# Designed miniproteins, single chains: the designs that were tried, part 100

Each design is a single chain, and the fold is of that chain. pLDDT is the mean over its residues in the fold that is shown.

## One batch from the design tools (miniprotein)

Design m3482
Fold by ESMFold2-Fast:
Structure m3482 (fold): chain A 86 residues (1-86)
Amino acid sequence: MEIEELAKKLGLELTEEDRKFMESLDVSGIEKPEGLKVALLARRKKPNIKMEELEKITGVPKEQILEVETKLGVEALVEAVDRVLS
């Protein structure tokens, strides 16, 4: 699968938790959803990885990776607050 090849190029060893994380991501409307999922995982596991390298390897524009990463961060905070209030 493309996910495994992209992970290998980024030096990532995929764990069961990594696969669950990627499955939980809503990437609707993205042209390269597999590439974006791997890019977001790479940012999580290797926060110092350069955005230019992610764009080159995944083919997903760095601006799109940053936008979706920011959106998911905000969404996760909203969900965490809702869970505390329940």
Scores: mean pLDDT 73

Design m3483
Fold by ESMFold2-Fast:
Structure m3483 (fold): chain A 69 residues (1-69)
Amino acid sequence: MASEEELEEGLERFRSLIEQALAAIAAGDLAKAQALLGQLYSLGQELLSRVPEDEARKRLEAVAEKVAA
């Protein structure tokens, strides 16, 4: 089973990839943006599969609220 530390590292990587994808879009580098979005999707699926549904959903909502604030 995934440890808390592994999930924290995964979420940090996920945040970094989001920032990089947004920067690539802003720079007009569509090829890089598409590659980064693919990585985000893959990582998101991996992280979601390693956490119980109820717990994962609550934590992801908390992170989304924090980013949207």
Scores: mean pLDDT 73

Design m3484
Fold by ESMFold2-Fast:
Structure m3484 (fold): chain A 113 residues (1-113)
Amino acid sequence: MEFLREALREIARIAREKGILPESLIEALEALAEGNYEKAEEYIEKALKETKTEFERQVIAALLGLLNGDNPLAYLGALLQLLLKEGVKEVEPLLERVKRRSEDARWGAEAVK
């Protein structure tokens, strides 16, 4: 799970530099990167009350998926795609790494069958 935490930390850094997300969502990303899920949930709840854009709502949905742990790579991929759509090209290498890991997981499952 080191990759997920590394990726979330990098996303928070890029988002802060670009000024594309409110502080509450950046703090939620940083808390998730630290594995502090209680703090992340608190910041996500704050962001839900303050959100005004479709982009911010979609980011919140991806972060909630990451909190629930039902498919962290899929929600990380969704978050990275949202950032790319908003013009954050700096996340392209991270999205490529997520796609590669998702393909490796599918390949491993087929190799066992």
Scores: mean pLDDT 78

Design m3485
Fold by ESMFold2-Fast:
Structure m3485 (fold): chain A 86 residues (1-86)
Amino acid sequence: MRKLTDEDVEELTEQAMRELGLDESLRPLVLAGVRRIADLVNAGKSVDEARKETKAEFSGRLPTPVRDKVLDAIDYVSERLKERGL
């Protein structure tokens, strides 16, 4: 099973930023969320487990509406990973 690379994390972050129309100010938070999902999946967690854990971590730290936008990006990336058979 191929592990997610730094290049995969950058590509998924760019896709989420573009497709969801997110402000560049949110890029570091989106990147952190994508990296967290990739790390958990690479550690052997399912995409759904990684999504749940990452959303729980971020929902406690971010104000609304920034939180909602970052959580949408986490959901978007999780669905892309499922399409990859992960």
Scores: mean pLDDT 83

Design m3486
Fold by ESMFold2-Fast:
Structure m3486 (fold): chain A 80 residues (1-80)
Amino acid sequence: GMEAAIEATRRTAEREIKLAKEDKNLTVEKAVGLTLRVIGDGLDAALANNVDIRDPEFAEAMSEAAREVLDTAMALVDAQ
């Protein structure tokens, strides 16, 4: 259900943030790629759990997860 879809989305975000932190040559293009994977995996998790992707609870959680990945990755790009 909803909790499983949100949890899967958050786990993808945690994984992508770890990848960003471990990349010594992180670029804007890579940061965007990490963020798009969170969105893609989040949508797949919603469909797998029969969650409407337009549900505000899911949409907000996915948006927050994607934003955290992008913001973290971009901060790491800027710090290089």
Scores: mean pLDDT 89

Design m3487
Fold by ESMFold2-Fast:
Structure m3487 (fold): chain A 87 residues (1-87)
Amino acid sequence: VEERFRAGVTFLLTDAIAETDVKRGIVSREEALEWMAKIAERAGLPEVAEFYRKLLEMDEETQEKALDEWYARLNRELDPLVRELAA
């Protein structure tokens, strides 16, 4: 449980960095999505890796919508845990 939690936190921090790099134009959106999929797989989060790989097959509008829904869900699930970790 703790190892999976640490992997999840590491993945989220990595995701935030990838988003910043895309906004800065350091990497393409496609490169960031592929990189996140590989990191999720390595972190033992195969469902998350599959989600990012599926995004690569979608058009840009569908990608944005799917990401918004996924991040909204993630924030709802992690907000209590993040508050506990930050305290």
Scores: mean pLDDT 67

Design m3488
Fold by ESMFold2-Fast:
Structure m3488 (fold): chain A 76 residues (1-76)
Amino acid sequence: KTPENKNLTINLLKKALLEDSDYRIRLLAAYALGYLSENEEEYQEYKKFIEENAPDDEKEILLMAFDKGYKEGLQK
């Protein structure tokens, strides 16, 4: 079903989004996570992950990057 390589990529992006010391890398990880969301179920799952785990001061901007990624991923 879902390739193991995609699961690895998603887990690495989730880790980068929360743990990377460079805020720009965290924004890019959020964008990429959105871009790799193939349907609404994945979108809601990853959105909830960000809402529950991201710092309050970064949550809105990370969600904006994520939403941009998701919209652009759907247009490819």
Scores: mean pLDDT 80

Design m3489
Fold by ESMFold2-Fast:
Structure m3489 (fold): chain A 75 residues (1-75)
Amino acid sequence: VPLEDPEVQLNVGKGLAGLLYDALGLPVPEEVLNATTLEEMIAALEEILARARADPSVPEALIAAGEQFLAELRA
């Protein structure tokens, strides 16, 4: 399945957001689960990545993966 497919990008984004929220011990917000546009997903990933960067318990590789994917969505 092509990575450039918006549906695939939304599903990957929701997966990454879920992993980041889980690493922080937080439930995934309804806004993230119900995201239907790349703009909504970008906003959700920006918020959770900022929180994850402040928490040393979140794996660096997960933060890096989220940041790389966010850059891809913004292209």
Scores: mean pLDDT 78

Design m3490
Fold by ESMFold2-Fast:
Structure m3490 (fold): chain A 72 residues (1-72)
Amino acid sequence: KRKELAAALREHPDMSPEELAERFGVPKEEVEKYQRLLEALRLDPDMTVDELAAALGMSKEEVEQLLKELGI
């Protein structure tokens, strides 16, 4: 599930998107979105949802949903 994926991304940041996609049964593209979001927040934790959406090329709604799934 998505919460388990979020935990795995934090515990194993060196794990490939392909390995995580296989483990959790999600598309590689979805794993890469989580990785990019977490990386952006690690570099600048004060980023707003609007700034994250612009930086990642995602909609504001998509960023908000990913943050909720990460438990942030």
Scores: mean pLDDT 75

Design m3491
Fold by ESMFold2-Fast:
Structure m3491 (fold): chain A 80 residues (1-80)
Amino acid sequence: MVDEAKDLFYQLMYERGLNPERISRSQAIDLGVRALESLGFDPEEARKILEELFDKNGLGDVISTDQALKVLGEAVKRLS
């Protein structure tokens, strides 16, 4: 599940023409929600968990893709 979520996140970044190394917090959350929804998780619950994890990790308005993928992996574990 974690690897599938990460693959979907990368695909969504590519489809939107986003920088593969950096992403805004709001875009990371939106793409994370869509990836998790595609895996059958509730989008409203996914958004809440992603927002909480971004705050817990002290992440700013622009983050690395690696930071976004780490948060996404933690969200998958909480939703599973």
Scores: mean pLDDT 83

Design m3492
Fold by ESMFold2-Fast:
Structure m3492 (fold): chain A 73 residues (1-73)
Amino acid sequence: SLFEEAVRALAEALGISEEEARRLAEEAKERAAAAKSQKELDIAAAEWAIRAAELAGDAELKAAFQAKLAELK
């Protein structure tokens, strides 16, 4: 399934376990399902990316998405 492929790709890209990547992906799905507008979806995506970057220890990626999130608020 596309979800399982995304979990594997995320785990490999971030250097985390497939179990941890699955948890992050499920949280992203739940947040997206709660969003009612494009702006809310964009904010949720940026917040999810910040969490993923923190877990990966990627300070540059985290800073980039923090800047994008600030522009959306």
Scores: mean pLDDT 72

Design m3493
Fold by ESMFold2-Fast:
Structure m3493 (fold): chain A 60 residues (1-60)
Amino acid sequence: SLEEKVQRLIEAMKRGDGKEIRRLVAELSPHSEEEIRSLVTEDEFNMIRLAMAEAARAAA
């Protein structure tokens, strides 16, 4: 589920698991920021947004 993927991403960020972070960011990219924001705190969402932005820059 989306909730499980978001929680898994937060745990991967806490561990510094870059490979898992990139994989989960890719899996979350089809979902809107609004959907993700509703499932997490503001601080957690800001971290996720930064991770997604870094993945987008790496792909460009």
Scores: mean pLDDT 78

Design m3494
Fold by ESMFold2-Fast:
Structure m3494 (fold): chain A 70 residues (1-70)
Amino acid sequence: SDLERLKELLEQLLELAKKGVAAGSFTPEEVARGLELQAQIAEILANSEDKEAAMRVLEETQARLDEIGA
């Protein structure tokens, strides 16, 4: 489902953010990967039939990103 795929992409983005924050910098490869993940997430959000559920997952991930200082 789109929601399951969204969760997987957001988890990948969160792990990438954690690595960059812990290292104090992002490599060019990590930046490129982050942009690619963000593009895929945006596409799923635009095409989601359950936008309320999708937004809730996004809000939960944003809270976790804020917690790690990203």
Scores: mean pLDDT 79

Design m3495
Fold by ESMFold2-Fast:
Structure m3495 (fold): chain A 64 residues (1-64)
Amino acid sequence: SKKDEILKEFETKLNALVQPSRQQLIDLLNEAVDKAEEAGLSDEEIQELVDRLGQLISAHMERQ
């Protein structure tokens, strides 16, 4: 699905970040939301994307 494609793109971008700042993580999340909105995802799909990406961000930060 388009939601899963966007999630994979931003998961890849997140994993490329070394010791990201809070601002870099906020920018990543905002870019994902903007891309999802432009792709025509529903509010529910955008919320699911944000929730999943937020979990990936938390896991990434705990592993560094």
Scores: mean pLDDT 83

Design m3496
Fold by ESMFold2-Fast:
Structure m3496 (fold): chain A 92 residues (1-92)
Amino acid sequence: LPPIYNQLSLTAQILLAIAERGGKATASELAEILNVSQSTVTRTLNNLVRLGLLERRVEGGKTVYVLTETGLAFALGSFSPELRALLEELLG
């Protein structure tokens, strides 16, 4: 799906929140942290899994989303507009 402005902003926030939580989180945890509906978060997480920025895993019977190396680089870029722009160019 082509990224739109609102999806890109939410994408950066989700990746950053997962990074701050040690590289993994559930959709419900992210919805609570970001004050966004769980359905919106889940849709964005599924898109990020398809892009290879996250991996979906089942731990203790619950779906957990784990940050990939590429996803971590993108999340770190969110602390710096320059690094984010460079990562967006490298990812295409």
Scores: mean pLDDT 72

Design m3497
Fold by ESMFold2-Fast:
Structure m3497 (fold): chain A 58 residues (1-58)
Amino acid sequence: MKITDADIQRAAETLGAPVEEVKASLDQAGVETVENLDKLLETVRRSAAIGRAAAREL
């Protein structure tokens, strides 16, 4: 399905970034569907979890 304004707001909250910045990034990456957006958010969440685990070992 096509990305809606609500999907962009959800992504902005997940990424901790302004809605305008998220929209520009999605346009540059060619992410136009909810499925592609969900894959991107899953990758970001996984990267954040790895970063937190590494910080605990220091």
Scores: mean pLDDT 70

Design m3498
Fold by ESMFold2-Fast:
Structure m3498 (fold): chain A 92 residues (1-92)
Amino acid sequence: ALAAAQALVDIARAAVAPVLPESAVETLAAGLRATLLAALGRDEEAARLRAEAEARLPELEALSAEQKEAAEAALLAAAPAMRPYVEAIRAA
């Protein structure tokens, strides 16, 4: 489970790296890792990473609609399991 979560984060990071600034890529990766760790019951680690990602939310809010759409398309093309994270990008 943890190895699968790490693989999904790595796939997401690689997928969005060409379309997003490095800071936004790292913020998205941290948020996704937090979500996956919470799903695995690792609540303390999830809470720490979520706090780090939330501190950097302005980086995601600064993304253009075009950048958000490109990131969404890249994530969905890379893995259907990325759908919950696409919803998070839409909400930002």
Scores: mean pLDDT 72

Design m3499
Fold by ESMFold2-Fast:
Structure m3499 (fold): chain A 82 residues (1-82)
Amino acid sequence: FKVAPEEAEEILRRLEEAGLDTIPELEDMSDLAQFLYQYYKQELIKLGFSEEQAERIARVLAYASTEGRASLQAELPALPSV
C-alpha cells in the first residue's frame, strides 16, 4: 500500500497552511493527545508515509482530535477520520 508522493506533499502543505507551527509542543499536549499521536503515527506509517511525514501529520491529527478539533478539522476536512 503506497501513497502517491504528490498526495503526501499536498496533505503536508495543507497541514502547514492550517497552522501546524501554532500547535503546542508534544510535551505540552494532553495525555490523550499524546496517546493519539502515537496511534496515528503508527497508522500513517502503515499507509506508506515516511516516519517524518507520519510524525508531522499525527501531531496535527492528535491536536485536531482533542484540543483544537473544531478549528483544525474545519480547515482540513479531507483528513482521515478515526
Scores: mean pLDDT 64

Design m3500
Fold by ESMFold2-Fast:
Structure m3500 (fold): chain A 67 residues (1-67)
Amino acid sequence: SLEEIRERMKEEFKKRYGVEPSDEIIDEALKKVEEFSKKLREAGIELTEDQLVALGVSEAIEILKKK
């Protein structure tokens, strides 16, 4: 589920960067991952939950770096 992906993103972000991500950053990253995943599904490509989590963590750090 989307909520499981969100919680896994928070856990992996903390493991990788040693800081707790804000809900705002995680929600923004999750929205971008959801939009990207939807576009890929329309093209016949389905991402795994692990791939969605990895993409979300990558997106979250990029959002944080721009602030």
Scores: mean pLDDT 82

Design m3501
Fold by ESMFold2-Fast:
Structure m3501 (fold): chain A 67 residues (1-67)
Amino acid sequence: SAERLLRETEERERRIIEEARREGEEKQKELEAQGKPSLGAATYAGLVLLGVGEAEDLRLETRRRIA
């Protein structure tokens, strides 16, 4: 059903963003340990932005399939 597809998409969106945040935090800590805190912050922001974009694309595709 369309409702189940939307629910599954919402769960996948949350997982994508959470994974992006976790990966971003890990990479930021690695770069900070290397003495590159500015690069670490930029890498975190970039990875989170990519994750959010992936989640948005998934949401839009699901809406298109339901329409």
Scores: mean pLDDT 84

Design m3502
Fold by ESMFold2-Fast:
Structure m3502 (fold): chain A 95 residues (1-95)
Amino acid sequence: METLEELAKEQGVELDLEEIKKQVEKEIEELEKMGRHKEARAARIALKEGNLPASPVAVAMAHFGASDEEIRKFAKAPLDEQLAAARKLRAQLLA
């Protein structure tokens, strides 16, 4: 039995909620500076729905041509479903 915090540390990720929020805010600012307004909007949708861990996935979905409607549905999905999708995308990118 391992806590979620211990698993996150083993994966080399930080669990500070304030750090996660700052990262999401910085991502939105960076996307806007790059002229990627659609991707910035996707990140904002994820942030508004309270799905901070899924914001990078929402941005990636927008980059791969997902519509705002698809992103909105994903942002409202249960956290476990979002994490499963994120893990699958990460595995595909690392393949």
Scores: mean pLDDT 64

Design m3503
Fold by ESMFold2-Fast:
Structure m3503 (fold): chain A 77 residues (1-77)
Amino acid sequence: SVEERFEKMKERIEELMKQAKEEKDPEKARKLVLEVESMVTLMRMLATVSKNEKVLKKADELEEKVRKLAEEIEKKI
């Protein structure tokens, strides 16, 4: 199902976010954040095509979490 695929993408995004937080090299952490932002954008596109408002809302929530993570990592530089 679309929801099951979305859940797998969310798990991968959360794993990459954890890696970014634990990464000691600021440059590598920044690259991980960019990868996560790219994945969230793809997820939002898939949600839009599927016409699944529940999945789209969840993608918006993940985008906000990633934005906050990016700000935290930028402050370390």
Scores: mean pLDDT 80

Design m3504
Fold by ESMFold2-Fast:
Structure m3504 (fold): chain A 118 residues (1-118)
Amino acid sequence: SHMEEEEKKRIQKLKDEFNKLLQEETLELYQKYQELVDKAVEALEKGDYKTAEELKEEAKKLHEEIKKKEKEILEEFVKEKGLSEKEKEQLEVILDTSNALIDIGFETDLELAKRKAE
C-alpha cells in the first residue's frame, strides 16, 4: 500500500542518516583498526607470530571499543529523533551486520597472511 511504501522510504532515510553519522563519528577509529590489522598481516607474512598475536589482540580490543561507541551513537540518535523500539531494532541490524562482516574480514585476512608465510 501507499502507506507501507512511505514508511519504507522514511525508514530508509533514517538508515541513511544513521550510516552517515556512524561514518563521521568512527572514521578515525576504523582507520586505526585497519592499521593494526595491516601490521598484524605484515608480522604474520614475516613469521613474527608473537608481534602478530599482540597486534591481533589490540585490533580486537579496539573493535570492541568501536562497537561500544556505535551503540552509544545509536542510543543518542534514537533519543534525538524520537524513534520507536521497532525503528531502533532496524538500525541495530545495520550495526550487527556491519560488525559481523568486519569480524569475517579480519579472520580471513589473517588466515591468508599465515598461508603466505608457510
Scores: mean pLDDT 87

Design m3505
Fold by ESMFold2-Fast:
Structure m3505 (fold): chain A 67 residues (1-67)
Amino acid sequence: SQAKELVQKAITALENGHFADAKNYLEQAHKLDPSPQLDAAYDLLFSPTAQGTLSEALVKLKEYLSS
């Protein structure tokens, strides 16, 4: 799936501290395949009203890849 490939790229970007690239990949993945796990990961890291850890977001993205 193109969405899963984008999520894999987002995970790699996050693990390397490239948050702007990760945000872009997650926004593209969401447009292709809206998912509660993608929304949760995005909100944990990039929503102005949400505060979360990188570890929590990575768990949600890995859950998405397993679906």
Scores: mean pLDDT 84

Design m3506
Fold by ESMFold2-Fast:
Structure m3506 (fold): chain A 78 residues (1-78)
Amino acid sequence: MSQEQAQQAIVDAGLEVTRWLLENEPDASVEEKLKQVERSVQLAARRLVENGNMSQEAAEQAKEQAIKAVRELLEKHE
């Protein structure tokens, strides 16, 4: 797996959890949904770093990108 593919996998994990939450927990607040997404994104990032597929710095950037994308998606559905 390339570093770019690993970064995209973290973003995709966040977006997938967000879509599930919008479908199954629509009444939850943006903050509550973001907290669940942050846990999933953190787990994906840790796994990729442990497997040597990305650096901790790249994982942190990918995490920030994922959270930004998720926040925009959640705010659009308010």
Scores: mean pLDDT 79

Design m3507
Fold by ESMFold2-Fast:
Structure m3507 (fold): chain A 110 residues (1-110)
Amino acid sequence: MAEEALLRLMADDIRALRAAGEDEGGIRLMESVLRLLAEFFGIDVDAVLARPPLDEEERREAERIIEEGSPFVRELYELVKELVEAIRNNDVASETAAALRIIGLILDAE
């Protein structure tokens, strides 16, 4: 549940970054992280991407579900937020650092 909420927020953030004309390299990195997390959670990424964009109420509910989720999913969401902000700031070093920390959390959990 919290895992699906995280992936839906990520898909929504990818749409927002693309609509804002952010760097395509950063957007592709975000898409790669989304696919990696979906595989790790055993969730169909194409099913997540096919869902409609979240409205403001649905986004608040998804964030609440994550907050009530495991420490692991909460930590992933904090790193995803860091990745999104790094992309918005065109900060490639911070993008790479956030993505590597996400990968590290996944490897430590396996």
Scores: mean pLDDT 86

Design m3508
Fold by ESMFold2-Fast:
Structure m3508 (fold): chain A 58 residues (1-58)
Amino acid sequence: SKAAEIRRLRLQSVQLSMRALAYQVEAELTGKEEYRKLAEQYKAESEKLQAQADALAA
């Protein structure tokens, strides 16, 4: 159902956001650009899934 799809997308968005935060912390601790890039990628993917969920809920 549409409601189940929205819930799945929102859950996945939250999980990706948490992973982005973990990589952000790693970037701050290590100074390595690779972790900063990973944080940005996961944050962008999280935002895409949230936008998809919001579009379905409209």
Scores: mean pLDDT 90

Design m3509
Fold by ESMFold2-Fast:
Structure m3509 (fold): chain A 75 residues (1-75)
Amino acid sequence: STVDWSKLRDLPPHALVGLFALHIGAEFSGDARAFPLEIEAEGKTYIARDMDELIEILKELEKRKPKKIVVRRAA
């Protein structure tokens, strides 16, 4: 099923990533409390500076269907 990104934009980043992981059947670990965020999946690392960049990354991950997503504060 297609994710409704317009509804997810209003969530806190941690809640958005958690619900996304449940949607694609991925294991989720880490904390997404504040931007910028580092997202690791399938040996690739992504940086989200804001909610728009986070959603763009999650759209890419929805295509790839990773089994695990790790989120941490970017350095």
Scores: mean pLDDT 79

Design m3510
Fold by ESMFold2-Fast:
Structure m3510 (fold): chain A 91 residues (1-91)
Amino acid sequence: PSKEELEAEQLVALVAMIASIAKLSGKVTDEMIRLMVRLAREALPSASKEQLRAIAELLGEVLELAKKDPSVSEEAIRELEETLREVEEAI
């Protein structure tokens, strides 16, 4: 695989890991959301449509958890929603 393919694979894996931590703990933080947003955006130029679908699903799962967590800021929720739309538009 190319360096770009390996990089996209690693970014998807990191997004999945953060989503898993959120699901296992039942807790979402602004820091987790910002990291997921950054990783998803870094994956956009090189990720396959299949990888983008995986990212979209993971971002959507965390977004549902974030909306139920009163400690999550409105700005973090908005940034996650905007990033999810960007990923969905790239598929």
Scores: mean pLDDT 85

Design m3511
Fold by ESMFold2-Fast:
Structure m3511 (fold): chain A 62 residues (1-62)
Amino acid sequence: GSAEEAERLGREALAAGGSEKTAAAVAMGYLSDLEGGRRALELVKEGRHEEALAEGQRAANS
């Protein structure tokens, strides 16, 4: 995905109550796996912070 969109998703994750680590994982995940990064953001919005971090990290390594 684009760096600009990755930064936007990371900022949205922070705004939704995610940690800086989770927001970074969402952004990095989106760069490697668009769907995985977006899924990680939705998990943050649902309050599922540990799952969001795991999905973001998985996506970043794809």
Scores: mean pLDDT 86

Design m3512
Fold by ESMFold2-Fast:
Structure m3512 (fold): chain A 93 residues (1-93)
Amino acid sequence: MEHEEYVENIIKVTPVLIKETEEYIEKNPEEVKELLKDNALFTEEDKLIAEAKTVEELKEAVRKKAITLAETRMKKAGVPEELIEKVLEAIEK
């Protein structure tokens, strides 16, 4: 089916990027928070990042933003909603 290659790459890459970002947050939470403020694309996730007071809250906010970005990019690329839903489920495992 169309878009399978694209969604397979998202499923493969997104969890790795989230894990790497979480590891970086554990080591350098202040630096990550400052960088994310400048590169924020969505207001709601940006608020969660700005309001994060603990490493755990910052990780959760970043994970939510990464998932929202993946969903938005798939929608813009014309990926069918059914495939987007399956990809998001796979990423959230």
Scores: mean pLDDT 68

Design m3513
Fold by ESMFold2-Fast:
Structure m3513 (fold): chain A 81 residues (1-81)
Amino acid sequence: SSGAIQRINQIRDQVQQQAPPQVAQQATQALTAIQTRVSNGDFGGAMSGMGYIGQGMQYFFINHDSQQATQYFQQAYTSAS
């Protein structure tokens, strides 16, 4: 569980440093919801949310597509909410 929280914090820091505010806000909201699930021992919703986070990160950092990245971060939030 501590490793999962560390990974979530690493991704949050990366997005906050390198992404525009709109993208960073969507990613941060999703990561906070996922972190709450992990902290409560509810890994089912957290796993789906992290999958969408991975897709959002791929679209933003590799494909340079902020539109698709924000859509995947929004899906991550919905999955973890």
Scores: mean pLDDT 85

Design m3514
Fold by ESMFold2-Fast:
Structure m3514 (fold): chain A 87 residues (1-87)
Amino acid sequence: EEVEKLREEVKKLMIENDELSAQKQVELGLIDPETAKALLERRKKNIDEYIDKEIEFLNKYTGVKDEKKALEMIIERIKRDIERLKA
């Protein structure tokens, strides 16, 4: 199913984004490495809830009702965030 494939892609990208963000925050002295690990573990454990919240946000505030379209929008957003972190 296409929706399930998109959800898997979002999970992968969210984890990558969080890992890169955590690395930058540790480098800047904003959080310690142990705190970064704890936050990443919590994110991974609850990843489906985070995806569902993003979909709900798009439904409420942008008028997007199609789950596939919402997931595609989330993917594009996260890809942009990752590119910024890699720059």
Scores: mean pLDDT 82

Design m3515
Fold by ESMFold2-Fast:
Structure m3515 (fold): chain A 118 residues (1-118)
Amino acid sequence: MAYEELLERARELGLEDVAELIELEVELRRKSGVSEEEIEREARFVLEVIEALIEAGVDERDALRFTATLSQIRLLLGVYYAIQKSKGIKIKSISELTEEEEIEIVVETVKEILEEKK
């Protein structure tokens, strides 16, 4: 199960705070009437983002810290859009993005944040 895999990965790396965030998001989604099938689908997308970050050379601990929840991924997309808008760059709306385009934007945004800290 994708949700269980996310929790296990966070716990194996000693990221107890990240594991708590994953559990909190899932609890809030369930309380909002989201189905278990949809929760699993969302967890699968989160895993795809994490794997794309690792493939791009991001450390697994950093990948999980930035993207272990759908809420964090959506925040990163919002940050990217705010930056592009501040530069006067015309971009597609979030609803026009493919899943692959969303993953690409999140990967680029996380890498840029990590480069600023080096």
Scores: mean pLDDT 83

Design m3516
Fold by ESMFold2-Fast:
Structure m3516 (fold): chain A 85 residues (1-85)
Amino acid sequence: MAEELARETAERLRELGYELSEEDKRLILRVLEIAGERAREAAEEIVEAVREALARKLSDSEITAVFIGAVLRAIGRVIDEELGF
């Protein structure tokens, strides 16, 4: 249920103080769709990466880079696993 999980993930990030653009929200949804059964783990990794960046008091642009990095990492994990199966 990628749409609900994507919404929950966006809300968790907003609660942490990171406001997502509509494009960022669409990116989260796409990543969770690609992750399939690993969507919950992918969502948690994205939230944790942003939480750590916020705790380190990084700039908005640096936090965005961390967010994109976490998204790309989640996609890479799914690709490696799916191609191996």
Scores: mean pLDDT 79

